# Ledger of designs, part 105: designed miniproteins, single chains, continued (4)

Each design is a single chain, and the fold is of that chain. pLDDT is the mean over its residues in the fold that is shown.

## One batch from the design tools (miniprotein)

Design m15879
Fold by ESMFold2-Fast:
Formats: structure tokens, sequence, C-alpha cells
Structure m15879 (fold): chain A 90 residues (1-90)
């Protein structure tokens, strides 16, 4: 129960983080007109959607490994966001 609740919370947090990243990347694209921000946003959405679809399969709903995959994805999204913030602060 706790692990499944943690997985759902991590999914919600990851979804919010992706949504905020899309807003930041889109605004950065509008200001700088650098296509790299738009491409990066598309890649992040595609990766999140692919993982979400894989986890939503019936057989995947009962696996503890699904929670580990969510944690890994969350860390990848955080690392990507840190890099973007670092570039914007240059």
Amino acid sequence: NLLKNLGVILLLISGIAVFLSLLVFYRAYRVTRNKAFLVNAALVVLAFAGLALAVLLPSSLTGDTANLLYIALFLFILANNVLVVRVLRS
C-alpha cells in the first residue's frame, strides 16, 4: 500500500515537473527563438508518455519495479531541469 501510494505521488510530481518544464522551455523558445528548447520539450514529453503507458499495462500495476522506474525517470527529469536552469543563469 505505501509503495503504491508512493508510486502514485511520484507520478503526480513527475507530471507536474514535466508540465512546468514545458512552460519554461516554451517561454525560453519564445524569448531566445532557439529550437533546441522546443526539441528538448518534445523529447521529455515522449519519454514520460512512453513510461506511463508501460506502467499502465495491467501486469505492470502490481510490480515494485514500476516504482523504481518512476524514481529513475524523476531523477532524469530533475537532472535535465537543473541543466536548463544552469544555462538560463549564464
Scores: mean pLDDT 64

Design m15880
Fold by ESMFold2-Fast:
Structure m15880 (fold): chain A 87 residues (1-87)
Amino acid sequence: LKEEIDREFAELEKAIEAGDTVAALRHAQRLASLVDQAAKEGDIETLKYAKERLKELAERSTSPEVRRLLNLMIEHAEKAIKELEEK
């Protein structure tokens, strides 16, 4: 799972740097699915890692659409971490 997340982050970062909004949104959507999987598996370490890296990319994103999606993913990761920490 973390290896897949790392691959999608690398591709997302490249797309953001290239200004390729379509590619960035595609990789962000794949990352959202992987983050959801980490939440279902109870992988708090992977969720925290993904959250921090999503924050960095959101700050670097020049596309409002990409930044909005990344911020939603950060919110979902934060909620998942809190729910898992309550267990």
Scores: mean pLDDT 79

Design m15881
Fold by ESMFold2-Fast:
Structure m15881 (fold): chain A 87 residues (1-87)
Amino acid sequence: MRKGFLLVFAEVDGQVKVATDDIEIGENIAEDFRKGVEKLVKELIEKYGKPGDFIAALFDEEANLLASGRGKVGEDGKVGELEITLH
């Protein structure tokens, strides 16, 4: 496994909010990315309130982009469909 750096950007009340985490990258980058995004979106909601749209990016230790995604948060505060692109 290798180390990754996950960033989630969301707009809340006209301001861009950012959450970050260090994650472990295994054989299934898309699954590791999805789980990390769900965790960080939950943290953003708890701290700042519900965003609409968000974007996310996963980088390795050398700042290579491994995955990107976009999604929406539902009225229940959960991540809906997450569109994931592997790089």
Scores: mean pLDDT 80

Design m15882
Fold by ESMFold2-Fast:
Structure m15882 (fold): chain A 78 residues (1-78)
Amino acid sequence: SIEEAKRMVERAEKLKKEAIDLAKTNPFEADVLVALLYIMAGVSKVAAENSTDPEVAKAHREAAERFQKLADEAEKAI
């Protein structure tokens, strides 16, 4: 759903912040959070491709792009 996609984006933004905050003290946990962001991007891309509703498909595509960007930014910051 569109609402679900929006909630996941908000969670992903928090995960990026948590990964960056953890990078110096818990690098393994930081890496796990970055990996989770990449997994979320892949899942949202598949959800977009399998959505028959174009508005829902668009929401999942935008979420996938946002998760990918957040993951890339977190990886570069840690």
Scores: mean pLDDT 84

Design m15883
Fold by ESMFold2-Fast:
Structure m15883 (fold): chain A 66 residues (1-66)
Amino acid sequence: HMEEARQEVLRLVAEAQEALKKGDYETALEYLRRARELAREAGDEETARKLEEAIEELEKLKEELE
């Protein structure tokens, strides 16, 4: 299921980007967190780390806008 996990991570990231375009930071964070957990489960530590960094940056941005 490695290829299926990879495709699901990419799908979740794409949905997070669509939520960001709409200004829905909370929904974007939910998709990114799900993608991070799937990457960790698949053993893709590099992708999980990059997603963690993206989540932290988006959380900071959300705080600045609130």
Scores: mean pLDDT 82

Design m15884
Fold by ESMFold2-Fast:
Structure m15884 (fold): chain A 66 residues (1-66)
Amino acid sequence: SSAELRKQAEEEIVTAIRAIAQGDRATALEHLEKARELGVKLKELGDFEAAQRIFESVRALEGLLA
């Protein structure tokens, strides 16, 4: 369901934030990629608002790693 995908995307973002805080760039990028994939699935289900929030979070966090 859309709700389960939102929860999974949020957990992936939280894990990425933790990895960034610990300097683990590779782990952070892996979890941001998983969050992006979940955002695509949310968009396919028509949950555009949740997908946009996930994509914005991923882009912001990727900016910290650039």
Scores: mean pLDDT 90

Design m15885
Fold by ESMFold2-Fast:
Structure m15885 (fold): chain A 60 residues (1-60)
Amino acid sequence: MTTLSATFPSIERAIATALRLIGDFPQAEVSLEGLTVTVRGDLSPEQLEAARALLAEAAA
């Protein structure tokens, strides 16, 4: 099981990113706690790198 998280500068950006992750990784568990978006699941190496890149880009 892989867990990735990122904290966002606004709730609107956090929500938008969480919704995108749900669409792109429907097999993963996506949760939003305050400004922090967490992705959990058995992701392939390619999916893991894609999810990391998405979180890093969106959080910056």
Scores: mean pLDDT 80

Design m15886
Fold by ESMFold2-Fast:
Structure m15886 (fold): chain A 79 residues (1-79)
Amino acid sequence: MEEILEEAKKKLSEEAAELLEKGARALRDMVEQNASAEHLQLVAEIAKQEIRRLVKDEEDAKLAIEALDKITEEALKEV
């Protein structure tokens, strides 16, 4: 998770990086709370919707969403 987040942040705008980090932290908190896979997927979808809404650059949003999807896949292995 941490390596995916750090590599993505190097390629993203400051705004997209902040939203990705927020989403990654929410997913980590859900794993620590023993949330269900369904709950974790819901949190991931909300984070992706925030990125799509707030990040103005389409390629920047796409890269942030791709990184969040990879982080979500890693989180789903832990629940």
Scores: mean pLDDT 82

Design m15887
Fold by ESMFold2-Fast:
Structure m15887 (fold): chain A 62 residues (1-62)
Amino acid sequence: MDLDELAREAPALLYLAMGYAFYKQGKKDESLEWFEKALEIAREAGNDDLVKLAEEYIEKVK
């Protein structure tokens, strides 16, 4: 396992966590902002699982 791969994915995971925290608080606009940032980073990293997860949360919140 390459540490550089984990470093590339860490921002997406952080942004997913932030989006989820705002979603649980009922803050839809803030939640969407963080999930959209997570989606962008996940796409750049080429992580299809994180892309799918971010897209699912965006659909859930909007």
Scores: mean pLDDT 76

Design m15888
Fold by ESMFold2-Fast:
Structure m15888 (fold): chain A 61 residues (1-61)
Amino acid sequence: SLLDAARRIVEQYGREERFSEEEIEELLRRVEAYIAKHKPSLDELVDFIFEEIRRKREERE
């Protein structure tokens, strides 16, 4: 499912960015809400996840 793909991507790349488990959980909640509201394609989902990761990285500066 899209949700299973999203969970895998967020956990893998969130850990590479050294996000905390709480930050990964927050990101997963945002992604789950996006899937429910917009019913994205896999490509749209991937783009959304990487944009959210980028925003979170910028917030650390």
Scores: mean pLDDT 81

Design m15889
Fold by ESMFold2-Fast:
Structure m15889 (fold): chain A 58 residues (1-58)
Amino acid sequence: MSEEELREKLEEEIRRLREEATTPLAAILVDMAEQYLRKGDLEAAKAAVEAARRELER
């Protein structure tokens, strides 16, 4: 996956997760992902998105 594709995918995931974030922890993880994405740390943003998704699946 190219950096552009990864960034686009992460933006979509963050937008969706922000709408679905019903717990404080999920909201924090979404905020962290957005901050990492803004800094250009795509690897950390991806990890935070995966953590937020896992929290919402519980």
Scores: mean pLDDT 79

Design m15890
Fold by ESMFold2-Fast:
Structure m15890 (fold): chain A 83 residues (1-83)
Amino acid sequence: SLREAEEYWKKALEYLEKAEEYAKKGDSKKALEYAKKAREYAGEAATHWLHAGRPVEEVRRRLEEMQKRIDEVEKEAKKIEEE
């Protein structure tokens, strides 16, 4: 349902923000853990949005923006592990 999609997306953003915060603090393990949760919840949101009839292009754009931020967290986490 649309409401379930919105709740999953809200949780995805909350996990993404935690991932970004842990990356900033130098905690690569926590950053990657929360980035993984963000990806999982964003995927669930996308599934519910598509089932609710939301345009594929809108859902794709949101997922691409989320993935770009996840990629930055993963890049920073790898840099921390190399130091």
Scores: mean pLDDT 86

Design m15894
Fold by ESMFold2-Fast:
Structure m15894 (fold): chain A 77 residues (1-77)
Amino acid sequence: LEERIKALEARLAENPDDVAALVELGDLYFEAGDYEKAVEYYERAAALAPDAVVIRQKLAEAYEKAGDFERAEEVRS
């Protein structure tokens, strides 16, 4: 997990707009139970790809797990 996170962070250092790397970092932090960091990476990915429904769904679930039910409903609607 940590080694994979480090590799993805290195990718983002070279290309900060790498949506795939942002989503994968969000997924890894979500799986690790770090929902606040998952939200951070999914928010960045959603901002770069606003039409990607899958990313908004991931963000909504991360908000719910972080206890932010209001923002979860906002991004689902």
Scores: mean pLDDT 81

Design m15895
Fold by ESMFold2-Fast:
Structure m15895 (fold): chain A 97 residues (1-97)
Amino acid sequence: MKAKEGAEKAREAAREAEAAGERAGEAGRRAAEAAERAAEAKTAAEAAGGAAAAVGEGFEAVLAGEEEGERARRAGEKAAEAAAEAALAGVKEAKKS
């Protein structure tokens, strides 16, 4: 059944999109944690120099999140295309007795 092969490919593409989404989520969470630490560092009298370094770390984490987000977007596009092709093949096979 060609529809079954299309469905399996769609599942593989969907798993890739989900994995990329999880990585993007982790990068975003890390960026948020870095920002919170930077804010906390600024409240300590001795942390004036450390605050600048913490802000830099937070910015780097945000850039990492953007990169993973781009990967998730591309994986999602492939999954959607594969799913659409599999669905179309399934409809065509369902009409065959």
Scores: mean pLDDT 54

Design m15897
Fold by ESMFold2-Fast:
Order: C-alpha cells, then sequence, then structure tokens
Structure m15897 (fold): chain A 103 residues (1-103)
C-alpha cells in the first residue's frame, strides 16, 4: 500500500471543518463504495477529530484540529491505496470536497 498526505488551513472554525469533513466523507463513501465510515472526536476540543473512510482497497483519513486562531482550522487529508497515484487522487478529491463543504 502507498500513502499520500495533504495539509491545509481553512478560514473556518475547527467545529465547522469537522462537519465539512463528515459531509465530504459521505460523498467519497458513496462514490467509491466505502465499507465503513468512522468519526472520532476529541472530548477536550469539540472541533478536533478524525473521519476515516474504509474502502475495499484503501482508506481516506481526514483529521481536523483547531489552530491558535479560532477562525481557522488545520485539516490533514491522508489516503492509502494500492498505488501512489490512486492515493494522491483520493486525497486530492477528499480535500477538494472538504473545502467545498466548508464554504
Amino acid sequence: MESYVRQVILPVSAEEALRAAERAAREIAEKYGATKIETTVSAADPGAGTTTITLEDGKVIVGVAPSEDPAHAVVTVGAVAKTKEEAEKLAEEALKRVVEEAE
């Protein structure tokens, strides 16, 4: 398995970014036929969490953390697939959907 990771800062709260990640995860799951979607949230930080999409031959992971500025969230998208090209494509598509959902 190969992996690819992207990180961006979004001009939204971590709570809003986590909701956007969950919506994006449902879209990715529907498109790629996901076997499982899991969201884990931090008890200490309402906006901090990770959404994992399990595919037959891969995973997409979207992590959200608050930045020091409460108006900004750090979003990390990782993908695992059989090839680096497939992992990159999954991560870039998931990131695009998170950005679109956060708008």
Scores: mean pLDDT 79

Design m15898
Fold by ESMFold2-Fast:
Structure m15898 (fold): chain A 95 residues (1-95)
Amino acid sequence: SSPELEKKVEELKERIKEDPNDAEAWYELGLVLHKLGKYEEAAEAYKKAIELDPNNAEAWYNLGLVYRILYAENPEDESLLKEAKEAFEKAKKLE
């Protein structure tokens, strides 16, 4: 993993610890975790960002991308494909 990206994860986690309702911090955490290949953790961060700001079309789109990657890694889990499709549909409706 990139040391710079791992440092950014820790900085964002500290920001979230101070303000757990910081939707932008949760979204940025998702992006950094996604870049690090930590797809399950990225999905959880994006889901929290969406819970706080359901109109963030980019968070919905990136959640769909992450679920698609997770499905490719575990193709027997059909729920991941369904979740990816639902996330992309949400992103489209917000464009």
Scores: mean pLDDT 90

Design m15899
Fold by ESMFold2-Fast:
Structure m15899 (fold): chain A 75 residues (1-75)
Amino acid sequence: SLAEELDKNKEKIKEQVKGLLEQAEKAGKEIEVAEKLIEELEKAKKLAEELGAEEAAKALEEAIEEVKKRLEEAK
């Protein structure tokens, strides 16, 4: 099922988010990218929860918190 496939890829979610933030920081776009990432990750988390992909939803929640922390530090 889609939920099972999402759960299997939970670690890739964290890696992709970290990579995007690091590239955004190098480009001087960290704040802009972080704000957009939070919006998209919150939408993805809601969908994962609706599909029953609990591990993926948790990984997305953790990624959201990391992005929010980076955004706060960049202020």
Scores: mean pLDDT 77

Design m15900
Fold by ESMFold2-Fast:
Structure m15900 (fold): chain A 82 residues (1-82)
Amino acid sequence: MARDRELLERVRRVAEGAVEQTRRAVEAGDLEKAREIAEMLEEGAERAKEELLAAGYSEETAEEAERILREAAEEARRALEE
């Protein structure tokens, strides 16, 4: 359905953008900003399933959103490995 599809598209865009911002922050030497973004992605992943289920999204959609954000958080953390 359109609502679930639009949500997952937005989650993917946010996740991708956050990972790229983390990489740019690391490249610029702004490790504080990079760490902040990675932490926000981790918090988002942890809360995503519960919040989406509470908002009436399907369990499948909620799990997919959590997965996307969790993968992004892991990628952001890897970008911080200096």
Scores: mean pLDDT 83

Design m15901
Fold by ESMFold2-Fast:
Structure m15901 (fold): chain A 81 residues (1-81)
Amino acid sequence: MEEEIRRVAEEARKQALADGFSPETADALAKAAEHDVRYQRAIEEGNKEEARKHLLESAEAYAKLLPAFVDRAIARQKALE
């Protein structure tokens, strides 16, 4: 359901901004959350092929965000100086 997917993405974006990520990273996290919700819907519908696609897209999206998580950890360390 498109409205539910949008709400989940908006919540993920808000949480990322609250956690101190950049707007660009927050948008990327929201996109990853959309794929996760689509995966869950495909499972509920019994569409295994669609579920596999969205699972891989979600995992790939989160993997691409690892550098941003590392950068945030470094920034937090510098803030303690």
Scores: mean pLDDT 75

Design m15902
Fold by ESMFold2-Fast:
Formats: sequence, C-alpha cells, structure tokens
Structure m15902 (fold): chain A 68 residues (1-68)
Amino acid sequence: GEEAEEAIERAEAAIAAGDKAALEKEIARLEELLKKYPNEKALWTTLAGAYYALGKHEEAEEYYKKAA
C-alpha cells in the first residue's frame, strides 16, 4: 500500500544521507509494516539495507535471506 511505499522511500533517503537517527525511526516503521504485510518482499530488502547502513551487517543478512 501507499504507507509501505512511503516508508521505503524515507528509508532509502535516510540511507543515502547517512542519517542514523532517521534510519532508526524508519526501521521501527518498516518493522511495524512488515508485521502487517509480511509478504511484501520490498519491506524485507529495505530493512536489510537500513540495517546494513547502520553497520548491523548480521541483521541485514537475515533480512536479505527472508526476502529471497
């Protein structure tokens, strides 16, 4: 839905900016959306990218695996 697309866009902007505070807020938003839309692969890949940008590479890899 629109809310998922908006959250993905905000997370991508935060990743590009290197804004860790914004990334943490968008990760929380994406995790809530993922509970509502667990089959939306784009949410899993975006969460993986956000965790990677925070230096949380192990968490990022787990989300990438679930997106596959």
Scores: mean pLDDT 82

Design m15903
Fold by ESMFold2-Fast:
Structure m15903 (fold): chain A 68 residues (1-68)
Amino acid sequence: GPGAEAAARAARRGAAAGTGAVGSSSLGYMDKQEHGGPARGRAALEAAARGTGAAESAVLSQKGALDG
């Protein structure tokens, strides 16, 4: 229902504020800048695999650094 959508949107906002916004912008810009055209699918996959992995590692490292 609409409550579930609101919760999902809030979760997405949190991720975007952390790393998602930067990651999405970087990946999208890189895709256009690097290949610029029909190859964006391949570029997006490669960028996602490398960029997303690094972003996830950064998030996990940030959590680990807190050592709470």
Scores: mean pLDDT 51

Design m15904
Fold by ESMFold2-Fast:
Structure m15904 (fold): chain A 67 residues (1-67)
Amino acid sequence: MEEKFRELLKKFGEALEKGDIEEAKKYVEEMEKFYKDMPDSTSEEFKELVKKTIEEGKKLIKEKEEE
C-alpha cells in the first residue's frame, strides 16, 4: 500500500521536474484515487499524510501553470 503511494509521488516529482504539467496532473488524480480506495484499517496519520501530499501537489501544479 505505502509502496504504491511512494511510486506515485516519485513519478509526480519527475513529471514536475521535466515540466510535464499534464502528466503531473495525471499522477495527482492517481493519488486521489489511491486515497479513495484506501482500506478503513489504514491509519489516520497515513490518510492525513496522503491528503496533505495531494493538496500540496495541486498547489505546485497551479504555481507551474502560472509561470
Scores: mean pLDDT 79

Design m15905
Fold by ESMFold2-Fast:
Structure m15905 (fold): chain A 94 residues (1-94)
Amino acid sequence: MMKEEIEKLIKEAEELLKEAAKLIKEGQESKDKEEAIKKYEEAAELARRAAELAREAAELAEKAGLPLAEKAGGLAASAENMLEAAEKLKKKLE
């Protein structure tokens, strides 16, 4: 079964989202507009990657009939929301 592969994808996506959240916070705390924009761009890239991994995990879990599909789906939604938030924060500074 692909359970171990799905769990690894979920873990990697969670780690990327934690780093993206940290970058968003650092951008919000930055007094330098250019530094804040750079941090939001980095956060958006990490959130996008996390969404891709979480979607892959959700698809694999659904095909395998594993309850991990709900967790992976929720993680993908969280990653997409974080991507949107980072892009909106960047746009406000441009």
Scores: mean pLDDT 85

Design m15906
Fold by ESMFold2-Fast:
Structure m15906 (fold): chain A 62 residues (1-62)
Amino acid sequence: MLTLEKEVDGVRVTVTQEGDKVTVTLTGEADAAQRAQAEKMADLMVEKLKREQEARKRALEA
């Protein structure tokens, strides 16, 4: 299980990976533009978690 947490313009972005399930949670009060920035950050965090999984698989091969 992997969890990444970051705060962007007052919005807390939490990305949790459990097996094949990835959950993204945005917490805080923000306007539409601030939430859009937080969602972009969440997408980057999800991509990073997937890359970490692939890196771990690769390390097991080495």
Scores: mean pLDDT 75

Design m15907
Fold by ESMFold2-Fast:
Structure m15907 (fold): chain A 75 residues (1-75)
Amino acid sequence: MERAWEALLADARDSLAWLEKETGVDIRQLSPEEREAKIDELAKKRAEETGLNPVAISSTLLFLSNFALRVLEEA
């Protein structure tokens, strides 16, 4: 069980590092409103590159961000 938790923590850290690289800001220090704005901006960019629905991308990235922050908060 511990190895699964360690993998989850690593994934959370990697996800936050990737979001920081893509947005240019440390999302851990942003307000919820600022995080949503940055994620929407990134989702729009990804939608233009992939042709996918920007709402679906935004929802996925918001879930990933909240999940990663929650995992690190519980560590």
Scores: mean pLDDT 75

Design m15908
Fold by ESMFold2-Fast:
Structure m15908 (fold): chain A 77 residues (1-77)
Amino acid sequence: SLADEYEKKAEEAEKAGNLEEAAEAYAKAGRLYYLEGKYKEAGDAYSKAGDLYEKLGKLDEAAGAYYLAAVAYEMAS
């Protein structure tokens, strides 16, 4: 799926040390998983984006990503 493609892109960017690109790609994967109804996978992807934004000192973006992860996990219940 397109979500899986963005998750792979995020993993490749993270391995390359491109943490901002990885965070953006994980956030995009999270959104795409959410639109596909894959709420657990969406939550996991948004959570990874949040962790990376936090490492980058982008605390507002991290908070937003963690909030979206929480929403996705609630939808999975």
Scores: mean pLDDT 91

Design m15909
Fold by ESMFold2-Fast:
Structure m15909 (fold): chain A 62 residues (1-62)
Amino acid sequence: SRKLMELIAELQEKGFSPEEIARRITELARKIAESNGVAVTPEHQEQAARILLEEVKKEEEE
């Protein structure tokens, strides 16, 4: 949670859009999951990106 918030803040400072932030963090999460032996499908990745986009928007409304 805390590391996720720090990544969101860093990408916001660099001027990335909420959609780009969500995709970058989702791709990082996919790599971590695959390193732990969890297979990630493209469909699952797209769903995670959508969920993360809503989370990024909530952080902007703080």
Scores: mean pLDDT 73

Design m15910
Fold by ESMFold2-Fast:
Structure m15910 (fold): chain A 98 residues (1-98)
Amino acid sequence: MVISEPNKENLEKMLREQLDRLQAEIDAIEAEMAAAGLKLASPEAAALWDRMVAAEATAISLASLLALIDKTSEEDLIEELKRLVATRPELADVEIVE
């Protein structure tokens, strides 16, 4: 891995902060729609729904990036390594030398 531990922590923190902001915005939109009693067919409800869908899509993308950082943990790397060695034992002798 080319990402140092401090850089990983900083990236993880930034992704979590962005995800928290997006989740807060989604929650606020849902609360606004519920409190106003807006019907989905109204132009106002449609605009709020479009904003929520856009925020949700961005949140999913950020959550995926955060999951990739978690997935590159030593534990996950060891599991993937074991899977590769089980599938192709030749890799243990050539490519997986520490």
Scores: mean pLDDT 62

Design m15911
Fold by ESMFold2-Fast:
Structure m15911 (fold): chain A 70 residues (1-70)
Amino acid sequence: LIEEAEELMKVLTPEAQEHVRRAIEAFKAGDYEAALRHVAEAMEIALDNGDKEGFEAASRIGSLLAKAVA
């Protein structure tokens, strides 16, 4: 899960990658609300930049984290 998220984030811009790193840190700390919020920020950054590949990657990361806590 974390390893998959780390691989997916490599296609994101540095700004979006920083938000995914914070999401992974929050997830490891058990703060799942903060983790999903940071992923949403990464998705918004990708969308604002017209980065469809980055948006897809961030969305997949969000799905992976959400399924891990369900």
Scores: mean pLDDT 82

Design m15912
Fold by ESMFold2-Fast:
Structure m15912 (fold): chain A 90 residues (1-90)
Amino acid sequence: MAEEIREKTEKIIEEIRKAGEKYNVPKSVTEGIITLIQQAGLLLIRGEVEKAIEVLRQTVKMLEAKYKETGNPFYKYAAEIFRKLIEELE
């Protein structure tokens, strides 16, 4: 289980980095999002699923707000990745 969570976290991090490059997003932005997914992954490994879901939900709200402000498709795409992860955990 912990190994599966780690592998899934690494795949999501790669998707975020790739999307950041595609949509020309600053590295500081992708690094911030990566930190949040790493925090959620660690919470999942510790069995704190509800706390992990809360971090992910807060991240989705932040990404939706940034998409509304900037119009950059990266934020919408990243929010969709996180929403799908929340659905898989519920």
Scores: mean pLDDT 84

Design m15913
Fold by ESMFold2-Fast:
Structure m15913 (fold): chain A 58 residues (1-58)
Amino acid sequence: SPLVRKLTILQFRLLALKVERDLAQRNPSVPQSKVDAIDAEIAELEAEIAALEKQLAA
């Protein structure tokens, strides 16, 4: 299913972003604005994943 493939890709992208966020948070040279931008992208991906999971459960 194209939707299952998209969900899997988004889940891997979310995992990669969470790793990037953790690395950014541990680096004092990274500005808070960069961390905030990553957090915003994580929130958008989590919302998209939740919407796709709801669609697949129907």
Scores: mean pLDDT 87

Design m15914
Fold by ESMFold2-Fast:
Structure m15914 (fold): chain A 55 residues (1-55)
Amino acid sequence: MSLEELLERARRALELGRESRTIALATLHELQKLPDTPEARELIAEAREVIARLA
């Protein structure tokens, strides 16, 4: 999969996982495996915010 495809998949997972801490954590783990890009950092920050809200 291309980086763009992986980022799009992660964004979609976060949209679905806004009500689930487990999905948000799984998405964070996937994002941490990606190359360090501004887009990946932004999605990681969003995932962390979702996790914090659901804690």
Scores: mean pLDDT 73

